# Designed miniproteins, single chains, continued (3), part 96

Each design is a single chain, and the fold is of that chain. pLDDT is the mean over its residues in the fold that is shown.

## One batch from the design tools (miniprotein)

Design m11312
Fold by ESMFold2-Fast:
Structure m11312 (fold): chain A 72 residues (1-72)
Amino acid sequence: LEVPDFSGLSVEEKIRVMEEVLKEVQKRFPDNKDAIDTMQSLIELAKKNPSLVDLAAQGISSLVRTLNEAAK
């Protein structure tokens, strides 16, 4: 799974990229409910509090890295 690059993106664009990553995680790891639910919560947090968008984006990237390691 590709680790997303949020460089140069607006808040709205960062949220869209996070939603695209969630769709890929749902496709690649459909049974990993904990990861899916955590990503959904981070995206919702970013939508409700845009000042936390970078924190949410870092969380998404860290989860993607963790899923990649677990798939070994």
Scores: mean pLDDT 83

Design m11313
Fold by ESMFold2-Fast:
Structure m11313 (fold): chain A 107 residues (1-107)
Amino acid sequence: MEEEIARRIQELIERLGAELALPTGFPEEELKLEEVIESVLKGAKAADADKGMVVVGLGLLRTPEGIVVFIAGFGPGKLSKEREEAIREAVRELYENMESGRIVRVK
């Protein structure tokens, strides 16, 4: 990934992670799918409670330091049970494929 794109992704993760209480990276050897799902949902719920932000996309980025999860959203919106299920499936899809820089749109 280009240096500027990597920096912008890191800034986005940091900003969203601070608001959403998400980790910015994981050691790959310690990753469990359910822990990644729960971290993503915790962040999405925090964003919904604070700003009513809707999650519209998320991705997994493999780096030399581990796996970085990022969430992109805009709103106002609402986190519904249906959207939580869509997030769970999107995280599972990304985790199974582990493609760097892939973003899945959550409906």
Scores: mean pLDDT 54

Design m11314
Fold by ESMFold2-Fast:
Structure m11314 (fold): chain A 99 residues (1-99)
Amino acid sequence: ELKKITEEAIKVGKELVEYMLSIKSEDDEKREKLLIEKAIELAEKFVKEVFNKDISEFTEEEIDKLLKELLKLAKSDEEKEYIRLTFGALRLALKKKKE
């Protein structure tokens, strides 16, 4: 089911890029806070909808292994960047949960 997971990861990455563009007129401190909040929200939603799990059920190693597998399925450098953005958000959400 890696193909479906890859497609969903690309969608989340695209949504993050669209959100970043929507807040580009905000000041730097506010943009960073809004982006972090949105990234965590999208990451938690992604793992719940795709894996039926909470982000806290993943290890850093599992996230890294999954990232490497999904990058192999990407059709373009643009898709790889969307996948990387999604996994950056996953790592951020995991770090917040373990604090």
Scores: mean pLDDT 85

Design m11315
Fold by ESMFold2-Fast:
Structure m11315 (fold): chain A 80 residues (1-80)
Amino acid sequence: SAEEILALTERALREHADDPALQEAIGDMTATVLAGLDAGKSKEEIIAALTRLLEEYKARYPEHRAELEAFYAEVVKVIE
């Protein structure tokens, strides 16, 4: 649900409070999921959009690959 996604986001943002790159990525990934849910997109469509955004952020911030993949995995688990 949107509430579960927001709870995951609040936790992740708190864990990475002093990291502007992760704050940006977590915020953008969350906004993408919430927009997809609000628009009534399928799980497959939302996951595809999120996966594309994950790969973009992994390329932009390779030093944060592990943290980005961990957040992605938790979000996908809630959607599925």
Scores: mean pLDDT 87

Design m11316
Fold by ESMFold2-Fast:
Structure m11316 (fold): chain A 100 residues (1-100)
Amino acid sequence: MEFSEEEVKKMEEAAKPVEEEYKPKLDELRKKILEAREAGDEETARELEIELLELQIEVLEKILEAVEPKLSEEVAEEVRRLVEEVIASGRKRIAELKAA
C-alpha cells in the first residue's frame, strides 16, 4: 500500500524525538567502528558493528511504538510488517557476525 504525504508526515513527526534521542549514541558507535577499521582491528570493528545493529533494532522498535498510535490501523499494520522484516534482517546479520 502507498503511504499518503499526510501519513508520511505523521510518521516523521512521531519518529523525530526517538531519532534525536538515539542519534548521539549511533554517531558515537559509527565513529568507533571507523576508528577500529582504520587501526586494522577487524575483531573490535565486528563487535562494534554488532552493537550498532542491536541499537538500530532498538531504535526501530521505539519508532514503531511512537508511530503506530498516529496511523490508521491498515497503515500501522503495513508499517509494522515492514519494520519486522528489517529487524529480522538485522538479527540475521548479528547472528552471522557472531559466528565469524
Scores: mean pLDDT 84

Design m11317
Fold by ESMFold2-Fast:
Structure m11317 (fold): chain A 97 residues (1-97)
Amino acid sequence: MEMRKELAEEFRRRYRDTLLSLVDAYADRGEIPRAVVDSMDDEEKVDVAVLLLAGYSFDEILSMSPDERRRKAEELMAEWQRRLEEIRRRDEELRLA
């Protein structure tokens, strides 16, 4: 049984460094204010990166509470992790055939 939080935590664990690098890249390009990014902890930065990848604008993300950002990011990460597990399972089936 796959719990949404467990899938989201697996995605967060696996892609943490990549997501943090994405937030830094957005700030370096001037797409988000560096001062706002520097005020966030790593968990908040990961949530922002996930929402940016999902197509939310930074203004939309800033209009959300931290709790709303976490909830939306968890939903997205769980969905992406589930899809990655399906792709991996399909690849394993092809290799075992």
Scores: mean pLDDT 79

Design m11318
Fold by ESMFold2-Fast:
Structure m11318 (fold): chain A 64 residues (1-64)
Amino acid sequence: SAEEIAAIAELLIEEYGLSEEHRKLVLSARTREELVRLVSLLLPMTYEEAEALVDRAEERLRAG
């Protein structure tokens, strides 16, 4: 859901200390695929690494 994607984005923003401009971009993601793409562009990592990072954030969100 969009709410779940936003929650994952907020966890990543906090964990990696994204700038205000980058926070707005990441929070604009409406799908998991959009979030992964934005993360891969904003952080020095591959798409596959960004996908794994989003997966981990989702697991942390569901656990806590």
Scores: mean pLDDT 80

Design m11319
Fold by ESMFold2-Fast:
Structure m11319 (fold): chain A 86 residues (1-86)
Amino acid sequence: MLYKPNPLLKELLEKSGATKDTYTMSEILTLVYTYAHRQGLADPSDPSIWHVKGTLLGEILEVDTVDVRDEKYIEELLLKNATLVE
């Protein structure tokens, strides 16, 4: 299935090298993880925790921290910021 990101999510994906109008959820997750890695959002003591408060990702997900082990929860938050096209 293809999703069209909202303007805020699209900006984040573009910062990760994205150039398309629509993405699969797997592509969105890969680009979000790329963004988090490049921005150094992972906690030094527990890399499974991302500190996203004050970042573009935190604004999109509307949370202060993210546990990357809960990929399903991250997908649910991202789906609120994308429209199913196909």
Scores: mean pLDDT 82

Design m11320
Fold by ESMFold2-Fast:
Structure m11320 (fold): chain A 94 residues (1-94)
Amino acid sequence: MIDKSSASLAALEAQQLAKQTKDFSVDVLEATEKDLDKAIEELEKREDSDIGFVGTSDLTKGEVRRISPRKVLGVGSAGTTREVFEKAVELIRE
């Protein structure tokens, strides 16, 4: 779930960054930070998605987790989204 605050801004920024890369599919997941296991399941079931993004209102949080060789989960806020996205792309490219 995306709040209309920092989480929504993070999601919008992630979507814009996805357009710039073109090499990877980025989806904003409906799972919340509290349900990261569900976010991972959702991302794994999306065959065409390379990066799954979960927005958070916690401005201190920016995490990237490799789920499989070509699937990465990013968790970011309005202040961390770009950094999270760059790390996610780096992990996929390896």
Scores: mean pLDDT 71

Design m11321
Fold by ESMFold2-Fast:
Structure m11321 (fold): chain A 91 residues (1-91)
Amino acid sequence: APPLSEEEQEEFYKYLKEKVGEKEAEELMKAYKTDPEKAWEMLAKLEQKENPALTPQMVQDILDIRRAAKAGVLSDEELEARAAALEQELA
């Protein structure tokens, strides 16, 4: 996947900080810059605590959908359809 822009990295850090706290968010962002695969693995472990069906690939797909929605390239209908598809894969 292409690297996150500076703006995307800031928003991702804010999201992580709210979800897991500042220390873990900083560790994840550091891992992402050095080894993106390791960062996604850490994210998958955090999400898996709440949903054990969630894989690193599914986390990446969720982030990609979120990025596309933020960029305005997805209609509300397309966003809802992609969210429903991920929900079905998690079930």
Scores: mean pLDDT 63

Design m11322
Fold by ESMFold2-Fast:
Structure m11322 (fold): chain A 96 residues (1-96)
Amino acid sequence: MEKIKEVAERAKKAIGNVAARALEHPDQADELIARIKELAKTGIAVLDGLAQAVERNGTPEEAERARKLAEKYRGDILSFADEAIATVKAAVEALR
């Protein structure tokens, strides 16, 4: 399911861009951390929607593959967002 992977990769890229912005502008860190959390939620919602569309229109085998792939990439997005947030927080603390 290439579209599910592409959505996850776009979400991680967007999160990475916001994290990079937070590292350059630590005064905006709280706002940008909130933005990272929102991007993760949005990406996951899109993944869930794509998996549900395959469940309605695809074969049982395609539905199972889409479900497993969406769950994998949900975990990847959440892990990536958590690591990005931790990196931003550590960088802000290092400025004290």
Scores: mean pLDDT 85

Design m11323
Fold by ESMFold2-Fast:
Structure m11323 (fold): chain A 96 residues (1-96)
Amino acid sequence: NEELKKKLVELTRKRIEELAKLAGVSIEEAREMLKEFARARNDEFGKVLLAAIEALESGDLSHLDKFSDKEIKKAIAALEIDDNSEFAKIIKEINA
């Protein structure tokens, strides 16, 4: 479902922008921080999130083709319920 893939990529872009604001870093630096977070999770959500960031960077939604609509929808739900306070905590730990 291309609409789910597009929604995930757009939401990922918004989270990177919010992370950059909260951390006081560049968009590029926030993107790399989120990629490292995704890799460190070593779970299904982390894998989907990493692929969404790669899709955003390349403009190529095929990075998400290996995931089911259910997995993409779960990642969207996780990113929609994680508010700025969750990312603020992560950033405080990274910048400590």
Scores: mean pLDDT 76

Design m11324
Fold by ESMFold2-Fast:
Structure m11324 (fold): chain A 90 residues (1-90)
Amino acid sequence: KEEEIKKEAKKLLKEGLIDSGIPEELADKILDAIENKDEKTLRELAKKLLEEELKKGSVNPSLPEEEKIEYIIELLKLKYEEVLELVKEK
């Protein structure tokens, strides 16, 4: 039951990440890092996302990188928890 809920939440979040312009392969790595609570990998992936967005001019480059990385990580974790709760709903 728990495994199926996490799998469904992971699928929905992956679709959301891809719709937001994140490549499928990168979305899979992000979700795996969140599920496995791999903070190091999640931080590395968040930094990579920030670097790509900065190159596109989509993010304000004057803000500290560490704060932006932490913000991205927290948003990803919050979204994952939101989707988990949604899938658990009857």
Scores: mean pLDDT 71

Design m11325
Fold by ESMFold2-Fast:
Structure m11325 (fold): chain A 72 residues (1-72)
Amino acid sequence: SVGEEVKRLVERGEAAIEKGKELLKQGKVTAGIGYILRGIGDYWQAYLLIKKHPEEVPEEVRKRVEELLGIK
């Protein structure tokens, strides 16, 4: 379902951001930035799916994605 896909994108994005932060802490700047950008991309993909199918995604999940993207 769209809701399950949004959840997977958020979970994948969060994991990528955390891995990116770990790599930056280790001085692996290029790899760290790459993972962070991938995570942000996953959040935007989730947001676009929510906008296209709002009835299939709980309000709580939409608010979380908006918060992760810095949108309200």
Scores: mean pLDDT 84

Design m11326
Fold by ESMFold2-Fast:
Structure m11326 (fold): chain A 66 residues (1-66)
Amino acid sequence: AAEPSPEVARALQELMRATKEAMDAIDAGDKQKYEEALKRFREALERLGQATGQPVDIEGGELALK
């Protein structure tokens, strides 16, 4: 099936929410909300990496040392 796993689906949902928050913050000109949305966006990307079984994806800097 082409559907994501439940974990991947959750991570994608969080990513979409963060994207909406960022767009709303841009429309409102709210720098603080935009920064919060970017933080949530980064966290959602990290969770997506974990959900796909790729922990190194969220720790790219650590991988460069190894």
Scores: mean pLDDT 68

Design m11327
Fold by ESMFold2-Fast:
Structure m11327 (fold): chain A 85 residues (1-85)
Amino acid sequence: NLEKALELLREAVEALNAGDAERAAELLREAAELASKDPRVPELAVKQLRAAAEAAATGTPEGMLEAEIHAAMALMVLAIKKLEE
């Protein structure tokens, strides 16, 4: 689940960069669900993924920026945990 959540998060960042708010929100929601099922994933990462999905779902420029910030924080946490495994 960690590996798949990280893959979905990378796809979500690509969608955010393309301005596809709806696609980004869907990918971030799926990443959060998979991450929440993996005991290796800290609650902080799941919280950041959920916050990113909610922000992206607004479709506003401010929401898209907020989604990028939360997604970046989640990516850092997940990448560190992957390196520890």
Scores: mean pLDDT 83

Design m11328
Fold by ESMFold2-Fast:
Structure m11328 (fold): chain A 112 residues (1-112)
Amino acid sequence: SSLIDEAIRKLSEALRLLERAGELGEKISPALAKLIQEAGRLVQEALDLLEKDGRGALPEVIRLVEEALRLARRALRAAESGDSPVAKEAAELLREAIRKLEEALRLLREAL
């Protein structure tokens, strides 16, 4: 499915952005790093399920992406509360990751 292939691409892009944001998060606070790492783990689980089960995994994948998006938004709020250049860069990466997750979620719901 072209929709699923596009969603996989968006999720992979989001995971890369979350990994970068997580590295910066470690320099800001353990709590922020943990939120970003948890979001990334859920995105990886979604990707693994899509690779293993394809369309059959869509309801569970959608749930995982929705939870990852919730955690990423919480991480963004925490990063935006900081005034350091590192916090601003983490916030920018998180905003981009959130956009990719929202795009992936739309595509996954259309494929359902």
Scores: mean pLDDT 92

Design m11329
Fold by ESMFold2-Fast:
Structure m11329 (fold): chain A 81 residues (1-81)
Amino acid sequence: SKKETIELLEKAIEALEAGDLETAREYIEEARRLLESQDNPDPELVQALRAVESALEMGEEGKLTKKSVDALRRAIEQLLA
């Protein structure tokens, strides 16, 4: 569901903020599976997932900043509004 996908993306961002890249990857993979299982996935959620995936890659390369994580959190909060 849309709500479940948003909750998974929020948990992924929380894990990225904590520096827990393994947990972030798990939530990202679950969100991806939920979106891929839908006949018509919400384009905004697909875009949000891709942004969170990019943040994970940056984290794995040691390039992720607090500003990047804060921006992602704001994007997810806008999807909840």
Scores: mean pLDDT 81

Design m11330
Fold by ESMFold2-Fast:
Structure m11330 (fold): chain A 76 residues (1-76)
Amino acid sequence: SEVAEEIRKVTEEYIKKIKEKFKDNPTLANIVIGVLEALAEIFLALDKLSGEEDPRFVEMLKEAGENLLKNAEKYF
């Protein structure tokens, strides 16, 4: 699935951004990465179950990644 490949790519890109932003707080970085990975797994499962290539899953994951980068300290 092209959507599954893009989900994995986006997940890896945001993990790198999270590690860099929170490099001085590894506990927060690990929590944020865990949340992102859980969301990515949900979207991967939905892609597999639907049988349809829905690019909205990629956009939703990007939005979640951006929200976590900007607002992680507010949530944790």
Scores: mean pLDDT 82

Design m11331
Fold by ESMFold2-Fast:
Structure m11331 (fold): chain A 86 residues (1-86)
Amino acid sequence: MDELRELIARAVALIDQLRQAVSQSSGEKKQQLQQLLGEALQLYLDLIQLEEDLEAGKISPAQARERLRELEARLQELEQQLQALQ
């Protein structure tokens, strides 16, 4: 639960950073940032779905850990892509 809440907070922070970057950019850079924003929003929805699945007892602790690991890796990738575009 705590690790998932931390990832949700990081995803929200990334979305806020991307929205700011999109508003301050133009041309091809803006299009790339808009694409990353779309991917970050999808990641956020996947994290919320994982939280709901855990609360409902729909997944095992092993399945939850694996999904959390995959989502964390994806979040790190998106954070790195944003840094490369700054």
Scores: mean pLDDT 86

Design m11332
Fold by ESMFold2-Fast:
Structure m11332 (fold): chain A 63 residues (1-63)
Amino acid sequence: SRLLSKEEAKKAGIEVTDRTIVIETDDEVMAQLYAAVARAAGFTNVEIRKIDGKYYVVYEEPK
């Protein structure tokens, strides 16, 4: 699993803002784990997206 830059996320087809964080993984269970950790850390709008056989955990920095 890896943390994507804003540019990498956009290239992967993910809509991003200045506060968007994206983690790429090939494992659905790992995607669920990253989403849970993001929620526990206080991040907002936590979503899991599946694009081209890969999972992307998308979330935003808190205000």
Scores: mean pLDDT 82

Design m11333
Fold by ESMFold2-Fast:
Structure m11333 (fold): chain A 83 residues (1-83)
Amino acid sequence: MERAAEVILKKKDEILSLINQLPSDTSYADWVRSLLEAIENLDWEQASLYYMKLYLQSFSETDEKTKSIIEQILNLINLATED
């Protein structure tokens, strides 16, 4: 878990760049920031909550650009988590 957090933090700048491309009138950017904060604090309960919010919303998102950005963020986080 600690190693996964370190890998995610190395990708933080890339994730923050993706957040800046999300629509400013949506909660997506706030959810991603909350997810990163939870991971930095090793609060896996909160991290799982925000991850699931983003994951479920990605299936319902009709804007292809926004959906692609959410999927990219989730993939960066998934590559850092242990199976």
Scores: mean pLDDT 74

Design m11334
Fold by ESMFold2-Fast:
Structure m11334 (fold): chain A 111 residues (1-111)
Amino acid sequence: MNEEERKQAIEYVAEAIRAVKEGDIEKALEQLEKVREIFEKEYGSLLATAAQGEIAGEIQRVTGVENLELDILEGLGRIAYGVAKLIGERDKADKVIEEAREIVREAVKKI
């Protein structure tokens, strides 16, 4: 992921966090899909799903908001991460999860 794409991902996650706090889950899901598209370009669909799910879980944790759609995304992300490890992409999967967590950490600073 280049610096421009990373900056865009951070802004989308910050908007998703604000949307969740405002009760606008539809807007939050739209922002998470944009983040998924950024990860998909570099890592492919499986690891993009893992990243999106990790971010959805972290958003629930940082906001204190529990939401079914975000919980489903987190579950799908965990499954995708497990599959990536099973097919021998463990190191790449671990990097993607670390990158997703760092993006959430940077997004929280913008709120």
Scores: mean pLDDT 91

Design m11335
Fold by ESMFold2-Fast:
Structure m11335 (fold): chain A 85 residues (1-85)
Amino acid sequence: MPMTLSDIMSYGKKHTAKEVKEHYLELAEKYFAEGKYSEALRTLLLGMFGVESSALHNTGSAAEGKKAREEMLKKFEEFAKKAEK
């Protein structure tokens, strides 16, 4: 099934920022390894919204959410460079 923003936000509400980050990083790395570069990059971008959802709905969260988003953005930049022609 296609991954929707709504599904990602719902996942974020039920999980910690760290768990959301690890889940979407693993999924993005799997897509990248399969040569699905656009899907890998999309997964990282949408995963950052999941981290934000987690930070908004779970206690002790703003600093961990910021750190998780920064780590995901670094991975996005890394994958984008490797996917360039």
Scores: mean pLDDT 77

Design m11336
Fold by ESMFold2-Fast:
Structure m11336 (fold): chain A 72 residues (1-72)
Amino acid sequence: PKKLAEKAGKAGRLAEEYYAEGDVNKATGYYIRAMGDLIQAYLEGGSPKELAKYAKEAGGEVAAKMAGNLKP
């Protein structure tokens, strides 16, 4: 779960960077990857609170928010 949440955090940060540059297609792709990695980490037994912490530590504020919205 931790490695997937960290990967999601990194992808979420890249999505924000591409969105700021106006590359909506790349930004959307990275947001989808971040969401997929967070869902997989949750299914592997990661708690939403811990996944949000790991994603935030990787610099992914958006991914951390997404993780916090996952429900048991």
Scores: mean pLDDT 75

Design m11337
Fold by ESMFold2-Fast:
Structure m11337 (fold): chain A 58 residues (1-58)
Amino acid sequence: SEEEIRNEFIKKYNEKVEQILKENADKPLDVIRAEIDKTFFEIMQEYVEKLLEEEKKK
């Protein structure tokens, strides 16, 4: 369902953000922000693709 896809997206995004913060704690905020932004776009693309696949099943 769309709700399940959304919940998986939120969980995956939060886990990736935590990982980036841990691995880049010694780096400037601009670098950390760039890594988070890159990861967000990659996860968002996957999220949209999963939503489109759900629509095909309706």
Scores: mean pLDDT 80

Design m11338
Fold by ESMFold2-Fast:
Structure m11338 (fold): chain A 83 residues (1-83)
Amino acid sequence: MKELIDWIVNFAQSSELHKAGQPVGLTGGRVSSQDKNKVVIRGVPGRESEVYDFVKRKIIERGVELGYDEELVKKLVEEHVIL
């Protein structure tokens, strides 16, 4: 559980994800000052939902490629990656 959460937090901040997200308006992601197990995602104003959907999808896709359960990754992304 903790290893998967740590991976999600790190991948959500990765240069790979941020470069891929630039065309959809992804501008940044930072560990929450309130909870080190959460990442706050930032997007271009008015595009936050599109950016969040992109980030969520990319984390789930990569997690499945790495052999993690899709539903577990999806749940943990919704709990640990915020807008």
Scores: mean pLDDT 82

Design m11339
Fold by ESMFold2-Fast:
Structure m11339 (fold): chain A 110 residues (1-110)
Amino acid sequence: APPAPPGQLVVVEMSGEEWTALMERMSALRSDAELAAWLAETFGVRVGGALVFVDTETGEVQVLVLRADGSLAGTATTARTSRAEALAAAADIAEREGGPEAAAALRALA
């Protein structure tokens, strides 16, 4: 597949310490609007796009889809959800509620 346009898919690889700091910072934000604004400013994700955080030590992923209405949807690797399943679930959200280019790019990563 061709690479996604700028801001439609952003992949951020990070260490376990950076991952922990990111999760703590995201938890401190009071609303989806504050979180979406911070993610757009910090990582360059656009409306309809997706942001994939990868823990380079564990291979765990956290995926955030910035919906067309500016709200956020999240999927993640868990004890019961693989990386491929988390990426596929995020792609399904992006296809229905976000950008089709972000959905295609997320499926290509799965």
Scores: mean pLDDT 77

Design m11340
Fold by ESMFold2-Fast:
Structure m11340 (fold): chain A 66 residues (1-66)
Amino acid sequence: DIDKVIEEIKKKKIEEANKLFQEASDRYRQLRADVAAGKVTPEQAKAGREEIRKLAIEAQKLLDEV
């Protein structure tokens, strides 16, 4: 049944997107804490923000496909 296969694919993409958003959120909270504690340089903070942004973009692309 093609309709059931399509629904399974959509569910898998939504689950994957939710995991990526959660990872991005967790990394963002940690980065903010590290910045506030003076544990990272401005360059390290910029690199961390860029990696978090990539995770969020990947998650959004998955949602855009459903």
Scores: mean pLDDT 85

Design m11341
Fold by ESMFold2-Fast:
Structure m11341 (fold): chain A 78 residues (1-78)
Amino acid sequence: GEKELLEEAARNAGLYGYKLAKEEGKADEDTTLVLEGEGSKAVVEIKGDEITATVKIGDKEAKATIKKEEAEKALAKA
């Protein structure tokens, strides 16, 4: 349903934000990234061994939390 699609979008934003943090050498630090598009916003928060992404699209919001070990496995398959 719509909720599941928004949660998947949040998960994908978290993975992308973590990839960007790794490229910047900041994946081992507590870091917050803001990804903005027209009509959409994602806040990716990296704390300890967890990545939390909150996505807003219009008036709708979803959140996903991913462990760094899971994110590494997901990115290694891409």
Scores: mean pLDDT 80

Design m11342
Fold by ESMFold2-Fast:
Structure m11342 (fold): chain A 80 residues (1-80)
Amino acid sequence: EVARRARELARRGLEAAREGKKLYEKGKKEGDAVKFAAGGVLQAAGLAHGILAVKLAEKAGDEEALALGRAAAALAGGDV
């Protein structure tokens, strides 16, 4: 149960971090403040999901979820 939720959360966090980074860079390049801000919000969501996934994965002993959660947090600009 916990391992499955950790993996789901990590995958969602990774997707949010990827889309957020892409949108942030596109907004910066195009001078689009809305895309820039939306990208930042998505990266923050990716970081939060990644951190929570890491905590759940540590509790469950799930190495895949731990790696995915760390990847999501790192891509969003955090360290865990």
Scores: mean pLDDT 78

Design m11343
Fold by ESMFold2-Fast:
Structure m11343 (fold): chain A 98 residues (1-98)
Amino acid sequence: MSAEELVARGEALSRQALDAALAGDDETAYRLDQEALDLFAEAALQDLKLAQDGMVRVVTENADRMVAAGLADPSDRSQDEIDSMLRQLVAKAAALKA
C-alpha cells in the first residue's frame, strides 16, 4: 500500500472516530483513532512529511467540528497538542521500523 493510500485511510478512520465520539460511542472512537494512528505511522515510514501533513489536516478538521458542536472551546486549540501527536506518530513509526 502506498503512503498516499495509507494517509487517505487514516484520515477516513479519524473522521469516523469523531463521528462515533459525537454519537457517544467512546469505545469505537478510541479503537478507530488507534487504527488511524497505526496507518499514519506506516505511511510515515515511506513519507514522513505526507503522513504528518495528513494527520495535522484531519486533526484540525476534527477540532473545528468539535468547536462547532459546542464540545470544545476555541482557546483549547493549541499547537502543543498537535506537536505532541506528531511526536507520538514519529515514535510509533520508529517502533514499527525496529
Scores: mean pLDDT 80

Design m11344
Fold by ESMFold2-Fast:
Structure m11344 (fold): chain A 100 residues (1-100)
Amino acid sequence: SMSDQISRLGRQVLSSGTPQGIRASMLIGSGLSLSQQAQQSISTGTQSGLQLARSLIQQGQQYIDQLRQLSRDLSPDDQRLTDQAIQLLQQQLRDLQQQV
């Protein structure tokens, strides 16, 4: 699944052991977690759940912005992996945005 791919990319970036790579892996994990929480919030069918989902999607977009900035300071391999994770996270957030 897309979530499994994002999770794998985050683990691969973490394996570099660099401070930037560790930070990128944390942001990837946080973005994935927020996307999963947003989906659960939408599934409640409540107004409060939809409002929470919108807030979580906005936070996810901020993490993507931070990942783009960090990507510039990563090794070529970690940058490639991080850029792939960004693309997948953006796709998940777009899909969720259509549901709110």
Scores: mean pLDDT 89

Design m11345
Fold by ESMFold2-Fast:
Order: sequence, then structure tokens, then C-alpha cells
Structure m11345 (fold): chain A 75 residues (1-75)
Amino acid sequence: LSDEMIEEIIESFGRMARSISLQIPGTTKEQAEEIGELTRKISESQLKGNEKEAQKYKEELQKKIDEIDEESRKL
């Protein structure tokens, strides 16, 4: 795959994650953008074989999901 194709795939995963996140009641645009960006970084790290970086971003994504879930339970 060309670098251009890899970048398009990574960006597509980020856009899908952002769109799905916006469908969750109580999710802000800022939170959706953060989820999209983290998903993009996870995909990029995995495609480049950087397991440590991928794990770091997966942990950050999990924290963001936990924050949204906690806030939703308060509603």
C-alpha cells in the first residue's frame, strides 16, 4: 500500500469513530473529536508496528469512553 492509501484508511477509521460517538446521548462534539483522533492514532501506530504507542492510545481511548459512560449515568 502507498503512504497515501494508508493515510486515507487511518482517516476513515477516525471519521467513523467520531460519527458513531456523536450518536451517543450526552456526547459533546469535543469528546467525539477526541475519540476520532485517538482511533486515528491507534490505527496509525498499529499499521506502523508501534505496539507501545498503540497501547498508549488505546488506554487514552478507554479513559475517554469511561468518562462519557460515567457522565451518562449521572443523567
Scores: mean pLDDT 76

